# Designed miniproteins, single chains, continued (5): the designs that were tried, part 9

Each design is a single chain, and the fold is of that chain. pLDDT is the mean over its residues in the fold that is shown.

## One batch from the design tools (miniprotein)

Design m16277
Fold by ESMFold2-Fast:
Structure m16277 (fold): chain A 110 residues (1-110)
Amino acid sequence: MKSPMELLAASAGRLIQTINADPNLSQAQKRELETLVAQALDLIAQAMKEAMAGKLREGEKLREEAETLFVEVYDMLKELNASQEVINELERFAALASTIYLLEKSAAEG
């Protein structure tokens, strides 16, 4: 069974691959988007670590920072007329990140 972090990293990797395959995005835009996706992944990883350590307030703050990056990436993709496939992969990544964080938080709380 894949760990929650392995599932999340795989989803982020798929999103990055889809961004790199998008013909509507320049190489510079692809690099910027990849950096933001990597930052969001790191923030969720840190949020989960803090939640598992019982630091629920610190975990929630990091999750909110990741959510802000998801919105930034979404807005950037929409402005750049990125393909629907990229938007779909971002939505899948964000949904998975939220689900995994909530499961780890619930396990730490009870």
Scores: mean pLDDT 84

Design m16278
Fold by ESMFold2-Fast:
Structure m16278 (fold): chain A 58 residues (1-58)
Amino acid sequence: MKLTPPKSKVEEALDPRSPLPARDPELAALLRGVYLATNEAEAEAQRARLEKRASELP
């Protein structure tokens, strides 16, 4: 792939069956925010928050 967006994070946000909302609703909201972002700068900001939050989870 040459220039592929981060599909793994987008796919997790897209999957409504993800157990993340039950474990950490804020993390789930950040994942959905990345997918629903209408521009790349906003998606990057959401991804940065998601990465930070994910790093704090076991």
Scores: mean pLDDT 58

Design m16279
Fold by ESMFold2-Fast:
Structure m16279 (fold): chain A 72 residues (1-72)
Amino acid sequence: DEQKEKSKKIRDLLDKKGEELQKLLEKAKTTEEKIKILREVIEKLLKEFEDDSEISEILEKILEQSEEELKK
């Protein structure tokens, strides 16, 4: 299933970028800065997969969940 493989590929890419993202988040002093970093990373991926609605939905959900977690 092509869509299932794409979804897995996106999550794997986000996991790999998670290590770099964590380093950037450690330098951020405010929740607002952390959200900006997350948005920049996810927006680049959204642009790459803008024609794929399933991947876009997954990326949007990840961004929303991450922002919600950081706001706690």
Scores: mean pLDDT 70

Design m16280
Fold by ESMFold2-Fast:
Structure m16280 (fold): chain A 105 residues (1-105)
Amino acid sequence: MMEEQEQRFIDFLLEAEARARAALPAFRALPPAAGLEAQRAFYAELAARFEELAKELEGGIGELARLLAEGLRALLAGDRARMAELGEEATELMEPLEQKVLERL
């Protein structure tokens, strides 16, 4: 298994989750228009980071990073059907990593 790539991906997910937990409540406290703009900027930056990570990772881990980036782009475009489809594919690829991610939470 590509333990080094798995660890890098898991570290990125945990960092992203921690940043979201800190940032999203603050965005929700803003006036609606400003809060939506801040959330969109956050998700766009996160998508770009997953896109860069996907270029560096291979196999299922790289594909998972790509799917998460595309899912965030679909979310930003308001494409709920595409977001759901990509989320389902990402969930299947996450199954082998689920226990390792949960152990790090």
Scores: mean pLDDT 78

Design m16281
Fold by ESMFold2-Fast:
Order: C-alpha cells, then structure tokens, then sequence
Structure m16281 (fold): chain A 118 residues (1-118)
C-alpha cells in the first residue's frame, strides 16, 4: 500500500548510515516515480524533513532530494503548489538555522522555488 511504502521508506532513511543514503534515495526515487505527483511530493517532503534533521546527512543527499522535490512540485496543479512550496521553505529555514554550513544550498533551493511561484 502507499502508506506501507511511505512508512517503510521513512524507517529505512531514519536508520541508514549516511554512506547508504544515496543508494536508498535512488531506489526510493524509482519506486516513488510510480506514484501520482501529489503522493510523490508528500513522500519526498517527509524524507526531506527527516534527512534535514540528521546532523550526518551529506550535502549531496539534500541537494538531490531538493532537486527531485522541485521537479515533482512543478508537476502539481497550481492550486496545490503553494502549500508544498511553503512547507519546503519552512524546512529549509529550519535547516539553515540548525546547520549554517548548508546556507549556500538553502539559498540555491529557495531561488529555484521562487521560479515555481508563477
């Protein structure tokens, strides 16, 4: 089920060593691509919240996940995009406050999000 897939993906990301996150992310992206865009956005935002909360998450994991999220959000109907943009902005602000070393990445993603606002 979609719920079982979502929960399993989050549990795997939460427990994984940082070195395995890229491989797990590749598999999650492949499986998520079979979901409707809204369900993909929900899953990927949940994963972003989890990995952004981890002090050991590599910057490349955050970048790849953000890029996929931007692609998925761009496929959503305009009426739904703003909610996902606002939530991702909140997660990015939290990340920048907690991990100032990721500020350049946060600023890059925010610039791309601004282009999605129409």
Amino acid sequence: SLRDFHLRALEEILSAPPEQLQDILDRVFEEASKLPPREQADLLLSIFAVVAGRPDTPVEVLRRLAKRLLEVISQLPKEYRQRYIDYLLHLLDTLAARRPEHRPLVDEIKQELEKLKE
Scores: mean pLDDT 83

Design m16282
Fold by ESMFold2-Fast:
Structure m16282 (fold): chain A 87 residues (1-87)
Amino acid sequence: SMEDNRKRLEELIEELSKVLPQSVVNAIRQMLLEALENYSDEEVERILEVLEEVLKERKKNPSMSTDEIIELLLKRLNEEGRRIRAE
């Protein structure tokens, strides 16, 4: 549901704020809020899963730099955005 997705989004933003600069976190939050308005609940769930996977990879590799986290996020989000547009 939109409510569940919004709660999950806020929890993920809080976790991202621990590893990324606030300016980057704010940009990601804005993108996710726009996705909640423009995409289906299922498409939003897939986008949120990408963020969870990136956070999981960072947890396994705590030496991952901010730039590496940003690059991984952009790569994974672009791949998911391509899948959404292809449907």
Scores: mean pLDDT 79

Design m16283
Fold by ESMFold2-Fast:
Structure m16283 (fold): chain A 94 residues (1-94)
Amino acid sequence: ATMSELKDITVPLGAEATVTVSSQAPPGERLVNVAVFRSKETGEVVETKVSTDAPTFTASIKVTGDLTITVFQLVGRQSLAERARTTANVTAVP
């Protein structure tokens, strides 16, 4: 399984932050991508988005402060196991 890396981004407050990851599973295996958006101020998860069996995963959130985004790649035939993760910073600007 392969997964592209997220890049840090800077986004105006109140605008939408959109991240895209290329994610690929071996033939015959299931692919699940999970995006977790976490507030840097509180450490709280503010949003989670899930995609299945898509070679490109796009996730968006309205930015109200600085965030971390982590995308987890889960791959398997019968059971899913984490194979990769990538994390990026979202910096909010006025």
Scores: mean pLDDT 84

Design m16284
Fold by ESMFold2-Fast:
Structure m16284 (fold): chain A 84 residues (1-84)
Amino acid sequence: MEITKELAKIQKEANKLPEDVRKAVKEIVTLLSKAEMYIRAGNKEKAKELIEQARKLLADHPDIPDSIRERIENLIEKLEKKVE
């Protein structure tokens, strides 16, 4: 699916970032990947919780480059639409 492919690309690009920023991006990708899994399993409540946690983590890490931040925000919006 498109979301899974984009998450994999973001994680791959994050490997070029400084260690601390890379760890933050990797944690966000893991949360969004789990949210996608829970959506597929029909557990929208757990997916919403994980999406909210990812959004908070993104806000707590201003050092994430804008190009990666924008792509993560777009994925969060797509996942939020799936859990309505």
Scores: mean pLDDT 83

Design m16285
Fold by ESMFold2-Fast:
Structure m16285 (fold): chain A 80 residues (1-80)
Amino acid sequence: MVEEIRRLLEEGRFREAIELALKEGLVSEFLDLADEMLGEEALRVEEDGEPAPERLQRLIEAVGEALEEQKKKALEELAK
């Protein structure tokens, strides 16, 4: 399961990786993998060459947005 999430992440299938993690309850694993695999590497290459920092930012933003939206929706419904 975690290996499949890592595979999707490496393939650039961020959306599928996020959805798989959500369905399997492996969201924390997905976040750890994304942060560890791409975090520092992308930041190092921001100056020249690869557009890695932009891709990493989009990945982090997509993950954060999905989690935040899911969390606040659950909290909002529970509050009502």
Scores: mean pLDDT 64

Design m16286
Fold by ESMFold2-Fast:
Structure m16286 (fold): chain A 89 residues (1-89)
Amino acid sequence: MEEEHAQKAGEAIAAGDGAEAARHLAEAVAATLERLEEAGREEGLSEEEIEHARRALETYLPKAIAAIGAGDLAAAREYLAQYQKELAA
């Protein structure tokens, strides 16, 4: 269902509806967090790596989504860059 939420977010962005896009992205993030442990174990990640990914997701993606909903694309890019940096650490 993560894919469905991401697709609907893309449709909302194409329609110029940032608030609807933010809602669907928030649902996609929630679905990702729900299955993060399962997916991480399937990919052979350690418990520490799974916990690190969870903290990065919970910290930065909700802020990026809120910025998208507010039309602040510069802030959204900044939060996404911080998320990517945390995952690389």
Scores: mean pLDDT 69

Design m16287
Fold by ESMFold2-Fast:
Structure m16287 (fold): chain A 74 residues (1-74)
Amino acid sequence: MSDRVRQTANRVYNYLSENPDKAVSNRELAEKLGVSQGTVTTALNTLEAAGQVGRTADGKYYLNSPEESARRYP
């Protein structure tokens, strides 16, 4: 289960990295990646919890700047 979600999360992250100035819906990601919207939603929740993606008010997702995460340190 988690392995599939992590694989999908990596694919989502790569897609957003290729389109860094775009906000995309889970539906668009599901269509582009050929996975279910539920799997994409779980993957996006994982990336959002890790601080790698954010959400717009419209429920779309975008790639967070690495600088924002780095300012907090780890």
Scores: mean pLDDT 73

Design m16288
Fold by ESMFold2-Fast:
Structure m16288 (fold): chain A 73 residues (1-73)
Amino acid sequence: SEVEEAAARLRDNAVAAARLLAAGGDEAEVLALLGEAVEAARRLVALAEEDPSLRPRVLAALAATDAAVQAIL
């Protein structure tokens, strides 16, 4: 579904940004990955606004991404 696709993009890009930041990688690459994660998060929010029944799934995706990033940092 569009929710699962956006959630995967959010998680993958946020995790990649966190790993690169923790490794002392290039700032521009970190910001580009973070930008992709933010765009995916905006898409998830828009999907929940279009269909409020998706809100719990969107919140779960955001919480899962936060937990994954916290585990790296």
Scores: mean pLDDT 89

Design m16289
Fold by ESMFold2-Fast:
Structure m16289 (fold): chain A 94 residues (1-94)
Amino acid sequence: SAKEILEEVAKIMEEALEYLKKNNAPEELIQMVEEAYRKLKEAIEKDASLEEQIKLVEGAAVVLEIAATYTKDEKLKEYAKKVKEYLEKLKELL
């Protein structure tokens, strides 16, 4: 289900956010990930359309790729990859 996928993506974003904070990542990166996480949680609460959910998950993947590129951190690359895999699963529901 779309909601279950979105909840799993939100969980990954929360883990990534905690990881960035623990490793003293730049505040700008922390804020970008936190905003993407907040928007995902809001979409879950509002039962956002599948198209909106896809756009938000695309945004989350981009933010994690930016963080991974900046930090050169393999853990953040793994988080980005997982979010992209869920994005493809959401697209299959269209």
Scores: mean pLDDT 86

Design m16290
Fold by ESMFold2-Fast:
Structure m16290 (fold): chain A 82 residues (1-82)
Amino acid sequence: MLEEIAELLEELEKNKDKELKSEEEREELIEISERLEELTLKLISEKLGISVEEVRKGVDSEKVSELAREIYEKAKKIIAEK
């Protein structure tokens, strides 16, 4: 999961400065973003022992925010090590 999150984050960063010329390219980036969110929420869910739906509803929002930050920082380190 963390490696997959890192790969999705790297894909988003690669397209950050790219001029998106087609609706298809925009839809692909939206799908990547949605998958990144889904995997991040799943990992938070597993670490906190609560459901993904509870994470989405803001249960333990302070701990969720802290874990989300930790996950993204770890993902950025994985990208930097490649």
Scores: mean pLDDT 76

Design m16291
Fold by ESMFold2-Fast:
Structure m16291 (fold): chain A 107 residues (1-107)
Amino acid sequence: PRPVFETNTEKADEIAEYIQKKYKVPENLYEDLKLLASRVPASLSDEEQILAAELIFVAIQYGLLQGYENFDPEEALEFALKKLNIKEISEEVRQYVLDLIREAFGE
């Protein structure tokens, strides 16, 4: 079947290692982090790629705590922004993060 997302393999390992070390993610979840990182568009700057992956990771953790029935992707993103002390992001980064959060939770 056709890939549903673009693959960014060039930075995927670097981003996955960054998230794993920062959030102390277990080694058995590293491949899942690498897959998440590979879904961030290569068209974004290196800084925006890392930021987008980190926002998606934090938002997914929040969504798992809320449960799928009451999940709001925009609320999950706002939680991630607040937790990371980020005041603003570009509309392009916001849109990609929201799309990937929705896809992760089957929306």
Scores: mean pLDDT 73

Design m16292
Fold by ESMFold2-Fast:
Structure m16292 (fold): chain A 94 residues (1-94)
Amino acid sequence: MEAEEAEKELKEEYLKLYPQLRAELASNELPETDNPSLRELGERVREALALPPEEAAEALVELEKEMVAKVTGNKDDDENLLIIKKRKDGIEVE
């Protein structure tokens, strides 16, 4: 239940950022990187932002969950979603 709320909050955050993210990618290229994983991630973000806002927000949430799963080694999307929320809440307080 908390994971569903965290996912909704994350989608709303990406929806708010969507016009800014699209404008940034249209005006500026993603930072150049020698890391293939970061390059692939950049391409997937661009593909997600090409979708309508609601679908783009969902795709971006899924990408963030996938990245956190790779870092934590945990494939439980709900637990990873709560980790993302805690991290963002901590950054906002700092």
Scores: mean pLDDT 67

Design m16293
Fold by ESMFold2-Fast:
Structure m16293 (fold): chain A 60 residues (1-60)
Amino acid sequence: SAASAANKARIQAALQKIVREGRVATATVAGIAKEAGVSVGTLYRHVPDPRGVLAALRAS
């Protein structure tokens, strides 16, 4: 759906912003959802393992 595509884009933009601003080390699942302007439930629908994504970004 258009809403699903928009939420995915918001989540991707939020993750890119957190990386760009050097905030990956302190980033949380709730923090990503807040930056994206979505609920934690909506985040989990698009990113089933947000903690794994954060771990991968911290390892980069």
Scores: mean pLDDT 84

Design m16294
Fold by ESMFold2-Fast:
Structure m16294 (fold): chain A 71 residues (1-71)
Amino acid sequence: SEAEETARRMAESAGRDGGVEVEVEVTPEKITFTATSRRTGKRGTATVPLAEATPDSLGLAVAGAVARAHA
């Protein structure tokens, strides 16, 4: 789906730029981002309902997961 492709692309971009590894899990109900800091191993997560998945909501979610991993 377009939402799944967008989510995976955003995770890849965030992982390249942010010093984190970002994983995406897609289910029929939701998209979950899990960011893991490469320095500390700390994890941050964010979830978007699939029905509400837009580039904006996915972008906020990946940024939130990354911020939590660095906190």
Scores: mean pLDDT 83

Design m16295
Fold by ESMFold2-Fast:
Formats: structure tokens, sequence, C-alpha cells
Structure m16295 (fold): chain A 84 residues (1-84)
């Protein structure tokens, strides 16, 4: 699942670069970055893994419309640990 791991790392880097860990993203902003990354890798496995990261980040935030960069980073790091 090399594409899934690369997609998660790219997603993590973009969120940290654009918003930082204490930055707040709307669900729309999170979805835009997720879609950008998923389109780059052109794989169902990458797309599914990015969708799982989005869902987990929203679960961590407790808010269906907003997350922090930290919520996203933690969700991605958990998935990377599961895939590595």
Amino acid sequence: KEDAIKALKDFRDKVVERFGEDGVLTREELGEIAQEVAKKYKSSEAGDTIARAVARALEKSGDPERVTGRDVVEAIDELLKELE
C-alpha cells in the first residue's frame, strides 16, 4: 500500500503547511485538501485511506463541520502506524 502511505504523508504535510496544528479547518477545507491529494494518486486505496483519515479527524474533533490541524495530524499518524 505504498500509494496509501504516500497519500497520507502528503495530506499531513499540506494540512500542517496551510493551517498548522492549532489551525481550524472547516469540513469543506478539509475535503478540498483530501480531494486534491486523492486525485494526485489515482488509486482507490489512496482515496479510501484519505477518506478514513477525514472521518477519523472529524470523530476526534467531536464536531462534524470543523477540525483542528492537530485532529487531522493525529488521525493520519494513527493510520500510518496501522499501515506501516
Scores: mean pLDDT 80

Design m16296
Fold by ESMFold2-Fast:
Structure m16296 (fold): chain A 73 residues (1-73)
Amino acid sequence: MATREVVRRILDEEPSPQEVAELAKEAGVSFSDVLRELDRRRAEVEAADIPPELRALALERIDTSIKAVQQAQ
């Protein structure tokens, strides 16, 4: 799904709110779809059996991405 690719790029590239808005528009996905996918990934990381340090880092990256998407609206 295009939404999952957009979310992957946001997590990997840490774009600005303006860049997030352009990515969503070009891919034809809504901000609510992007936020839903980020929330889903956050829940997966929380449930993952990984070292606490890696979990904290992954959650911080996802939370930063959620803030960027919220600011893009």
Scores: mean pLDDT 81

Design m16297
Fold by ESMFold2-Fast:
Structure m16297 (fold): chain A 100 residues (1-100)
Amino acid sequence: SILEEILKLFEEGAKIIAEALSKVLPQEITDLFKESLEKYLEQIKKLSEEDAIEAAEDLIEGFKYIIEWLEKYYPELKELIDKAKEIVKEAEKLVKEAKE
């Protein structure tokens, strides 16, 4: 399903963002990010398709915020930032298709 594809992209995006965060933040903060995101993705799986898509849009905005913060303060992480941006862009495309 398109929702399953979106969720897989979020799992991959989360890994890349967590790797980037682990290079600049304490492990405890990175672990909290991972745990919070895993719980959020599990909650999305329990929602109706319409509510899941809305929650996915909110998560995309959250990922964009973190990516912009990393790009501004840690431009040396460009390779990880670019990978995260690519995954977020693909997730946005699938969310748009799901709403059409």
Scores: mean pLDDT 86

Design m16298
Fold by ESMFold2-Fast:
Structure m16298 (fold): chain A 86 residues (1-86)
Amino acid sequence: MAKEGYDAAEEGARTAQLHGNPGAASAMGGLASDVRFLYEQGKATEEAARAAIEGAKLASDYAMQGNDEEGVKAAGEAGRKAVELA
């Protein structure tokens, strides 16, 4: 469900923030907002999954650049949940 993708993205944002990676936290927060917007519009479809995957990749890149292993893990889990929406 899109709600699960949203929850995963929010959890990823919290994890990145806790580990001091504001870039990854901001990217994951944006992902959560995008997935929630699509969920509220009833568009829990391929478009929501694609947006979530792209956001998770961006967050992962930020986390890797900052050596934030937990942020990378959180981004991966958000991407996995996004695939479940398709």
Scores: mean pLDDT 64

Design m16299
Fold by ESMFold2-Fast:
Formats: structure tokens, sequence, C-alpha cells
Structure m16299 (fold): chain A 68 residues (1-68)
């Protein structure tokens, strides 16, 4: 799927600067997107909230590393 492929490409670009903990968050995000697509591509409100939370956690971590 285009969305999963785009996410995987983005993760590969970020991996050299990611901690193992950040990679785990990224892998959870990717797994969630794959599960949603396997189910027909429609996310529940709870899944959307989880995606937003994981994205914010990853972005915050990467931003903190750049600021250090």
Amino acid sequence: SPAVAELEAWLERQRPSMTPEQQAVADRLLALFRAIEARGGVASPAEVEEIVRLVQELDRGLAAQRAA
C-alpha cells in the first residue's frame, strides 16, 4: 500500500538517528497502519488517537535529539 510504503521509507531515512526505544515506537506505528490496511483501510476513532499519540511521541523524541 502507498501509505505503508511511504511510512517505511520515512522510517528508513530516520533509523540512523533513532534510539532502540524510538525504533520500537516507529515499528508499533507501522504495525498499526498495516493492521488498518489489512482490515480495509478504515481506522476507528481509538486507532486514530493512538496513531496521533505515537506520532507525537516519536516527533518529540527526534526533536529533543536535534536540540541536544
Scores: mean pLDDT 76

Design m16300
Fold by ESMFold2-Fast:
Structure m16300 (fold): chain A 66 residues (1-66)
Amino acid sequence: MSVEQAAEIARRAGERGNGSGAAAGAALADHSFGKPLNVEAAQRAGEAGKRGDGEAAREAALESGK
């Protein structure tokens, strides 16, 4: 899965008010071996999704994938 696809999942979940789905999308974008999970980006995506902010959730997921 590409970072862009994972970010789109986070955006869609966030637009629907699904914080856990937005956080999961950010976690999928991160998928790094040997580095700590980007927990902060996943939490940011979850918080954005919880308040219905799909764009903020997408941006957090893109940040975690870089």
Scores: mean pLDDT 73

Design m16301
Fold by ESMFold2-Fast:
Structure m16301 (fold): chain A 86 residues (1-86)
Amino acid sequence: SLEELVEQYFEALEKYVKATMPDTKENQKILEEAKKKRREKLEELVKQVGEEAVQQQLQQNIAAYQKLLEMLSLPDEQKIEVAKSL
């Protein structure tokens, strides 16, 4: 469902932010505010272009974040190889 894809998108985004940024109160607040604003924008976008188009875009964005997270967890030699495929 669209709601499941939205939650998967924000979970992937949150994992990426937590892996790349310091876990400070300020950064946590910025992330939560950004997620709220992005949810509102996604709801507006669904009304404009339809649910199917938004679902397709979210699937692509989730896959991109998963690739970035995988890159961060790999040994340095493999990080270079994954980065070339992005």
Scores: mean pLDDT 75

Design m16302
Fold by ESMFold2-Fast:
Structure m16302 (fold): chain A 66 residues (1-66)
Amino acid sequence: DREKTEEMKAKAEKAVEKATEEVKKLGKGQSLSTVKEIVKKAFKEEGLELSDDDIESIAKSIQKKL
């Protein structure tokens, strides 16, 4: 139960870190749609499925952090 939640959280954190690094490599001026696609791909690579709302929230967070 909780162990599975921690594993999912670790995978999600890794996916966010990968997406953030990918957006940094592309530089300034990335559209929200481009960042959303990067986030979606990173989470899919970790075996996680997210709703469009969750993907957009994470993408906006990454844009704001950069």
Scores: mean pLDDT 78

Design m16303
Fold by ESMFold2-Fast:
Structure m16303 (fold): chain A 87 residues (1-87)
Amino acid sequence: EENEKRVEEALELLKKAVEYAKQGTDENFDKAIEYLEKALEIVKGKAPRLRDIIEQALYAVKTLKNDPQALIIELERLLKEAERVAK
């Protein structure tokens, strides 16, 4: 179904964003933001819980990039939540 494919695509982009953020450089944070913005566009008007999680991840990357450990903990938490709501 179209909604399931969109959710899977957004989740894949979120996973890529988390991997970039884990590398802890400004360039990789910019890439993480880019992937999260793409994921957010895919879920527009659909899957409001997943959209909220992606928005929280985007906010975390923008606000916690100076504390990489806190950022990674938050992103891993959000990724686990995203995997639950994508089921």
Scores: mean pLDDT 81

Design m16304
Fold by ESMFold2-Fast:
Structure m16304 (fold): chain A 90 residues (1-90)
Amino acid sequence: MTPEEQAEHDRAVAETERLLEEVKRLYDEIKKIDPSKAPEFEKLYETAERLLEAARQGDPESARGAHALAQKVYDEAKKLYEEIKKEKES
């Protein structure tokens, strides 16, 4: 890898770790409010974690894949959390 590719890889790994921490937080909140909704995200979260682990071993493709999947899971989990919360407050 070039130094530029290494820097991009390290940034992608760090951003993915942050996104997965937020996904875990949202997942825990969703599970607390409505446990039946949690399983849909668990498999995607596990896949993202496996890609992140491969990325930590120096695979740039896994880093890009993990970041993309983590972002998708985060967006979907956040939307679901807001919908569930709104339904429970209604």
Scores: mean pLDDT 75

Design m16305
Fold by ESMFold2-Fast:
Structure m16305 (fold): chain A 73 residues (1-73)
Amino acid sequence: SVAEAQRLYAEKRYREAAEAFLAADPDDADHVGMAALAYEKAGDRERAAALYARVLELRPDRQGTRARLEELR
């Protein structure tokens, strides 16, 4: 669930949090963005970049997400 993903993120269990966000709600741009940030904090830059790109497909107006994606390239 999203609540479980948020709990894992608060506990700094970032990889598990990212996986939980994607399992619970893969089509919500905010939750996909949280999964991307969680992978980035876990050091998984490749997965983070792919998910930030997906956020921009869902919400093209997210300038902060675009800047973060450019930093990962």
Scores: mean pLDDT 83

Design m16306
Fold by ESMFold2-Fast:
Structure m16306 (fold): chain A 80 residues (1-80)
Amino acid sequence: SLTEWLYEVFGSRVELPADLQPEARALITEYLRLLLEKGRLEYKLYQNPDDEEIRAQLEDVNSRIEAVRKELEALLARSG
Protein backbone atom coordinates (compact mmCIF):
# COMPACT_ATOMS: atom_id res chain seq x y z
CA SER A 1 0.00 0.00 0.00
CA LEU A 2 1.00 3.66 -0.31
CA THR A 3 1.19 3.96 3.49
CA GLU A 4 3.52 0.94 3.76
CA TRP A 5 5.65 2.36 0.93
CA LEU A 6 5.88 5.78 2.64
CA TYR A 7 6.93 4.15 5.94
CA GLU A 8 9.47 2.03 4.06
CA VAL A 9 10.94 5.10 2.31
CA PHE A 10 10.97 7.44 5.35
CA GLY A 11 11.05 5.05 8.36
CA SER A 12 13.63 2.50 7.18
CA ARG A 13 16.63 4.90 7.19
CA VAL A 14 16.36 5.74 3.50
CA GLU A 15 18.56 8.82 3.19
CA LEU A 16 16.63 11.68 1.65
CA PRO A 17 18.51 14.99 1.33
CA ALA A 18 18.48 16.53 4.83
CA ASP A 19 16.65 19.65 3.58
CA LEU A 20 13.72 17.55 2.25
CA GLN A 21 13.25 15.26 5.29
CA PRO A 22 11.27 17.69 7.53
CA GLU A 23 8.94 18.66 4.66
CA ALA A 24 8.43 14.99 3.71
CA ARG A 25 7.66 14.04 7.35
CA ALA A 26 5.17 16.93 7.65
CA LEU A 27 3.37 15.89 4.43
CA ILE A 28 3.25 12.20 5.51
CA THR A 29 1.87 13.21 8.92
CA GLU A 30 -0.86 15.33 7.28
CA TYR A 31 -1.64 12.52 4.78
CA LEU A 32 -2.09 9.98 7.60
CA ARG A 33 -4.20 12.45 9.63
CA LEU A 34 -6.49 12.95 6.61
CA LEU A 35 -6.79 9.16 6.08
CA LEU A 36 -7.89 8.76 9.71
CA GLU A 37 -10.45 11.57 9.31
CA LYS A 38 -11.71 9.95 6.07
CA GLY A 39 -12.24 6.69 7.96
CA ARG A 40 -14.17 8.47 10.71
CA LEU A 41 -16.41 10.25 8.19
CA GLU A 42 -17.01 7.03 6.18
CA TYR A 43 -18.07 5.31 9.42
CA LYS A 44 -20.43 8.21 10.27
CA LEU A 45 -21.88 8.13 6.73
CA TYR A 46 -22.36 4.34 7.03
CA GLN A 47 -24.42 4.98 10.21
CA ASN A 48 -26.28 7.96 8.65
CA PRO A 49 -26.37 7.45 4.83
CA ASP A 50 -28.64 10.47 4.19
CA ASP A 51 -26.44 12.97 6.08
CA GLU A 52 -25.51 15.52 3.41
CA GLU A 53 -23.20 17.43 5.81
CA ILE A 54 -21.04 14.32 6.43
CA ARG A 55 -21.04 13.61 2.66
CA ALA A 56 -19.81 17.17 1.97
CA GLN A 57 -17.12 16.84 4.66
CA LEU A 58 -15.99 13.53 3.14
CA GLU A 59 -15.74 15.17 -0.32
CA ASP A 60 -13.62 17.97 1.19
CA VAL A 61 -11.32 15.49 2.97
CA ASN A 62 -10.93 13.44 -0.26
CA SER A 63 -9.88 16.62 -2.11
CA ARG A 64 -7.32 17.44 0.60
CA ILE A 65 -5.93 13.88 0.50
CA GLU A 66 -5.45 14.20 -3.28
CA ALA A 67 -3.71 17.59 -2.88
CA VAL A 68 -1.30 16.30 -0.19
CA ARG A 69 -0.57 13.14 -2.21
CA LYS A 70 0.36 15.27 -5.24
CA GLU A 71 2.61 17.49 -3.08
CA LEU A 72 4.30 14.40 -1.63
CA GLU A 73 4.80 12.84 -5.09
CA ALA A 74 6.30 16.14 -6.36
CA LEU A 75 8.63 16.31 -3.33
CA LEU A 76 9.77 12.69 -3.87
CA ALA A 77 10.40 13.42 -7.58
CA ARG A 78 12.71 16.28 -6.52
CA SER A 79 14.80 13.82 -4.42
CA GLY A 80 15.64 11.57 -7.42
Scores: mean pLDDT 74

Design m16307
Fold by ESMFold2-Fast:
Structure m16307 (fold): chain A 70 residues (1-70)
Amino acid sequence: MSEEEKLQADIEHYQKGIERARKIAEEGDETVRLVAEGEIASMEQGLADAQKRLEDLRKTREEIEKLNEK
């Protein structure tokens, strides 16, 4: 797997986790919601870190491509 593919897999993992936890928070009582929101916050941090690394890789590739088009 390339580094980009690994980052995409990590992003998907966190996104699915956040989606599931958000659904649980919306369908559950106040206690369930508080627990789920804590997990969402933790996963959002991991997602943000992975997305930033992927964005930096993509931005570098796009800038090189744009320079070649000009």
Scores: mean pLDDT 78

Design m16308
Fold by ESMFold2-Fast:
Structure m16308 (fold): chain A 88 residues (1-88)
Amino acid sequence: MDLALAEEYLRKAEELLREAQKLLESDPDNPENRKKAMELLKQALEYAQKALELLEKAGGPPELIERARAAAKTAQAALDAIENGLLR
């Protein structure tokens, strides 16, 4: 049960990351696309963190733990990049 839920959360995180990336690539100068991408990235980070927690509780598999960590790092890095652009 926990493993299947973790895989679902990881899949959702990866899909949200892909969607956010497409928005940023389609029109990088559009502030509404940037705002929407930030919301998708925040959701991706939350799902990746939930997946990681469930996977660590289940004791693996290590490949999925690595994927969840990678998704969380990617989402955080993208959020930091957008926030730095917003603060300038």
Scores: mean pLDDT 82

Design m16309
Fold by ESMFold2-Fast:
Structure m16309 (fold): chain A 60 residues (1-60)
Amino acid sequence: SMAKMRAGARQVAALEGRGAAAAGGMLGHDYSKLGKGEEAVRALEEAGADEAAVRAARQG
């Protein structure tokens, strides 16, 4: 759901470095399987997530 996606993005935004990249990649991968990869990337950007997290999500 969009609400769960935004909640996940906010949790990733609280992380930095390796943790942010790993969590962002997992979020991107999970939502990409549902055809919502672009929405997941946008949610991370809107939440102010680390650039590494956004990059990892784009690869998922």
Scores: mean pLDDT 79

Design m16310
Fold by ESMFold2-Fast:
Structure m16310 (fold): chain A 97 residues (1-97)
Amino acid sequence: MEKKYEESLAKWEAEPEEEKEKRLEELLKELAELLGLKLPEEEEKKKKLYELLEKGATEGERIYRRLLKEGVSEEEALKKAKEHTQKILEEIKEILK
């Protein structure tokens, strides 16, 4: 799930807001290349992809923390968070077509 996102997360903590937006752009580009797709030329679609990527990361973290507060095990909470990020990934893949 891994190296790229965890490395980006570590840098995210230390980078200013403007550089965080560029990180999202880099992650989206790498994801598109991994899936064998190209980023859309339409700015509206690119903006939507950035919003989905950021929302996916934020909501995944919220789901994880909320489930832990509700007494769900760490393993189950992590699984639910990953399922959510997987759904966002599939939405991104659909838009990239």
Scores: mean pLDDT 67

Design m16311
Fold by ESMFold2-Fast:
Structure m16311 (fold): chain A 59 residues (1-59)
Amino acid sequence: MSLDELYELGRKLGAGELSDDEGNELGGLMKRLLSRVWMDDKEARDRLTALNKGLLEGT
């Protein structure tokens, strides 16, 4: 999943437009990212940042 796709999922989540399937997929992805996030994991941080920016845009 690209950073652009993660941003779009975050935006849909913020706007309340996320489907149940998309919500389950995002929940599983977030669990994996959070469980692997170390202070030096740039890719996981970039992905979480993209989701957060989407969420803020959607709200």
Scores: mean pLDDT 73

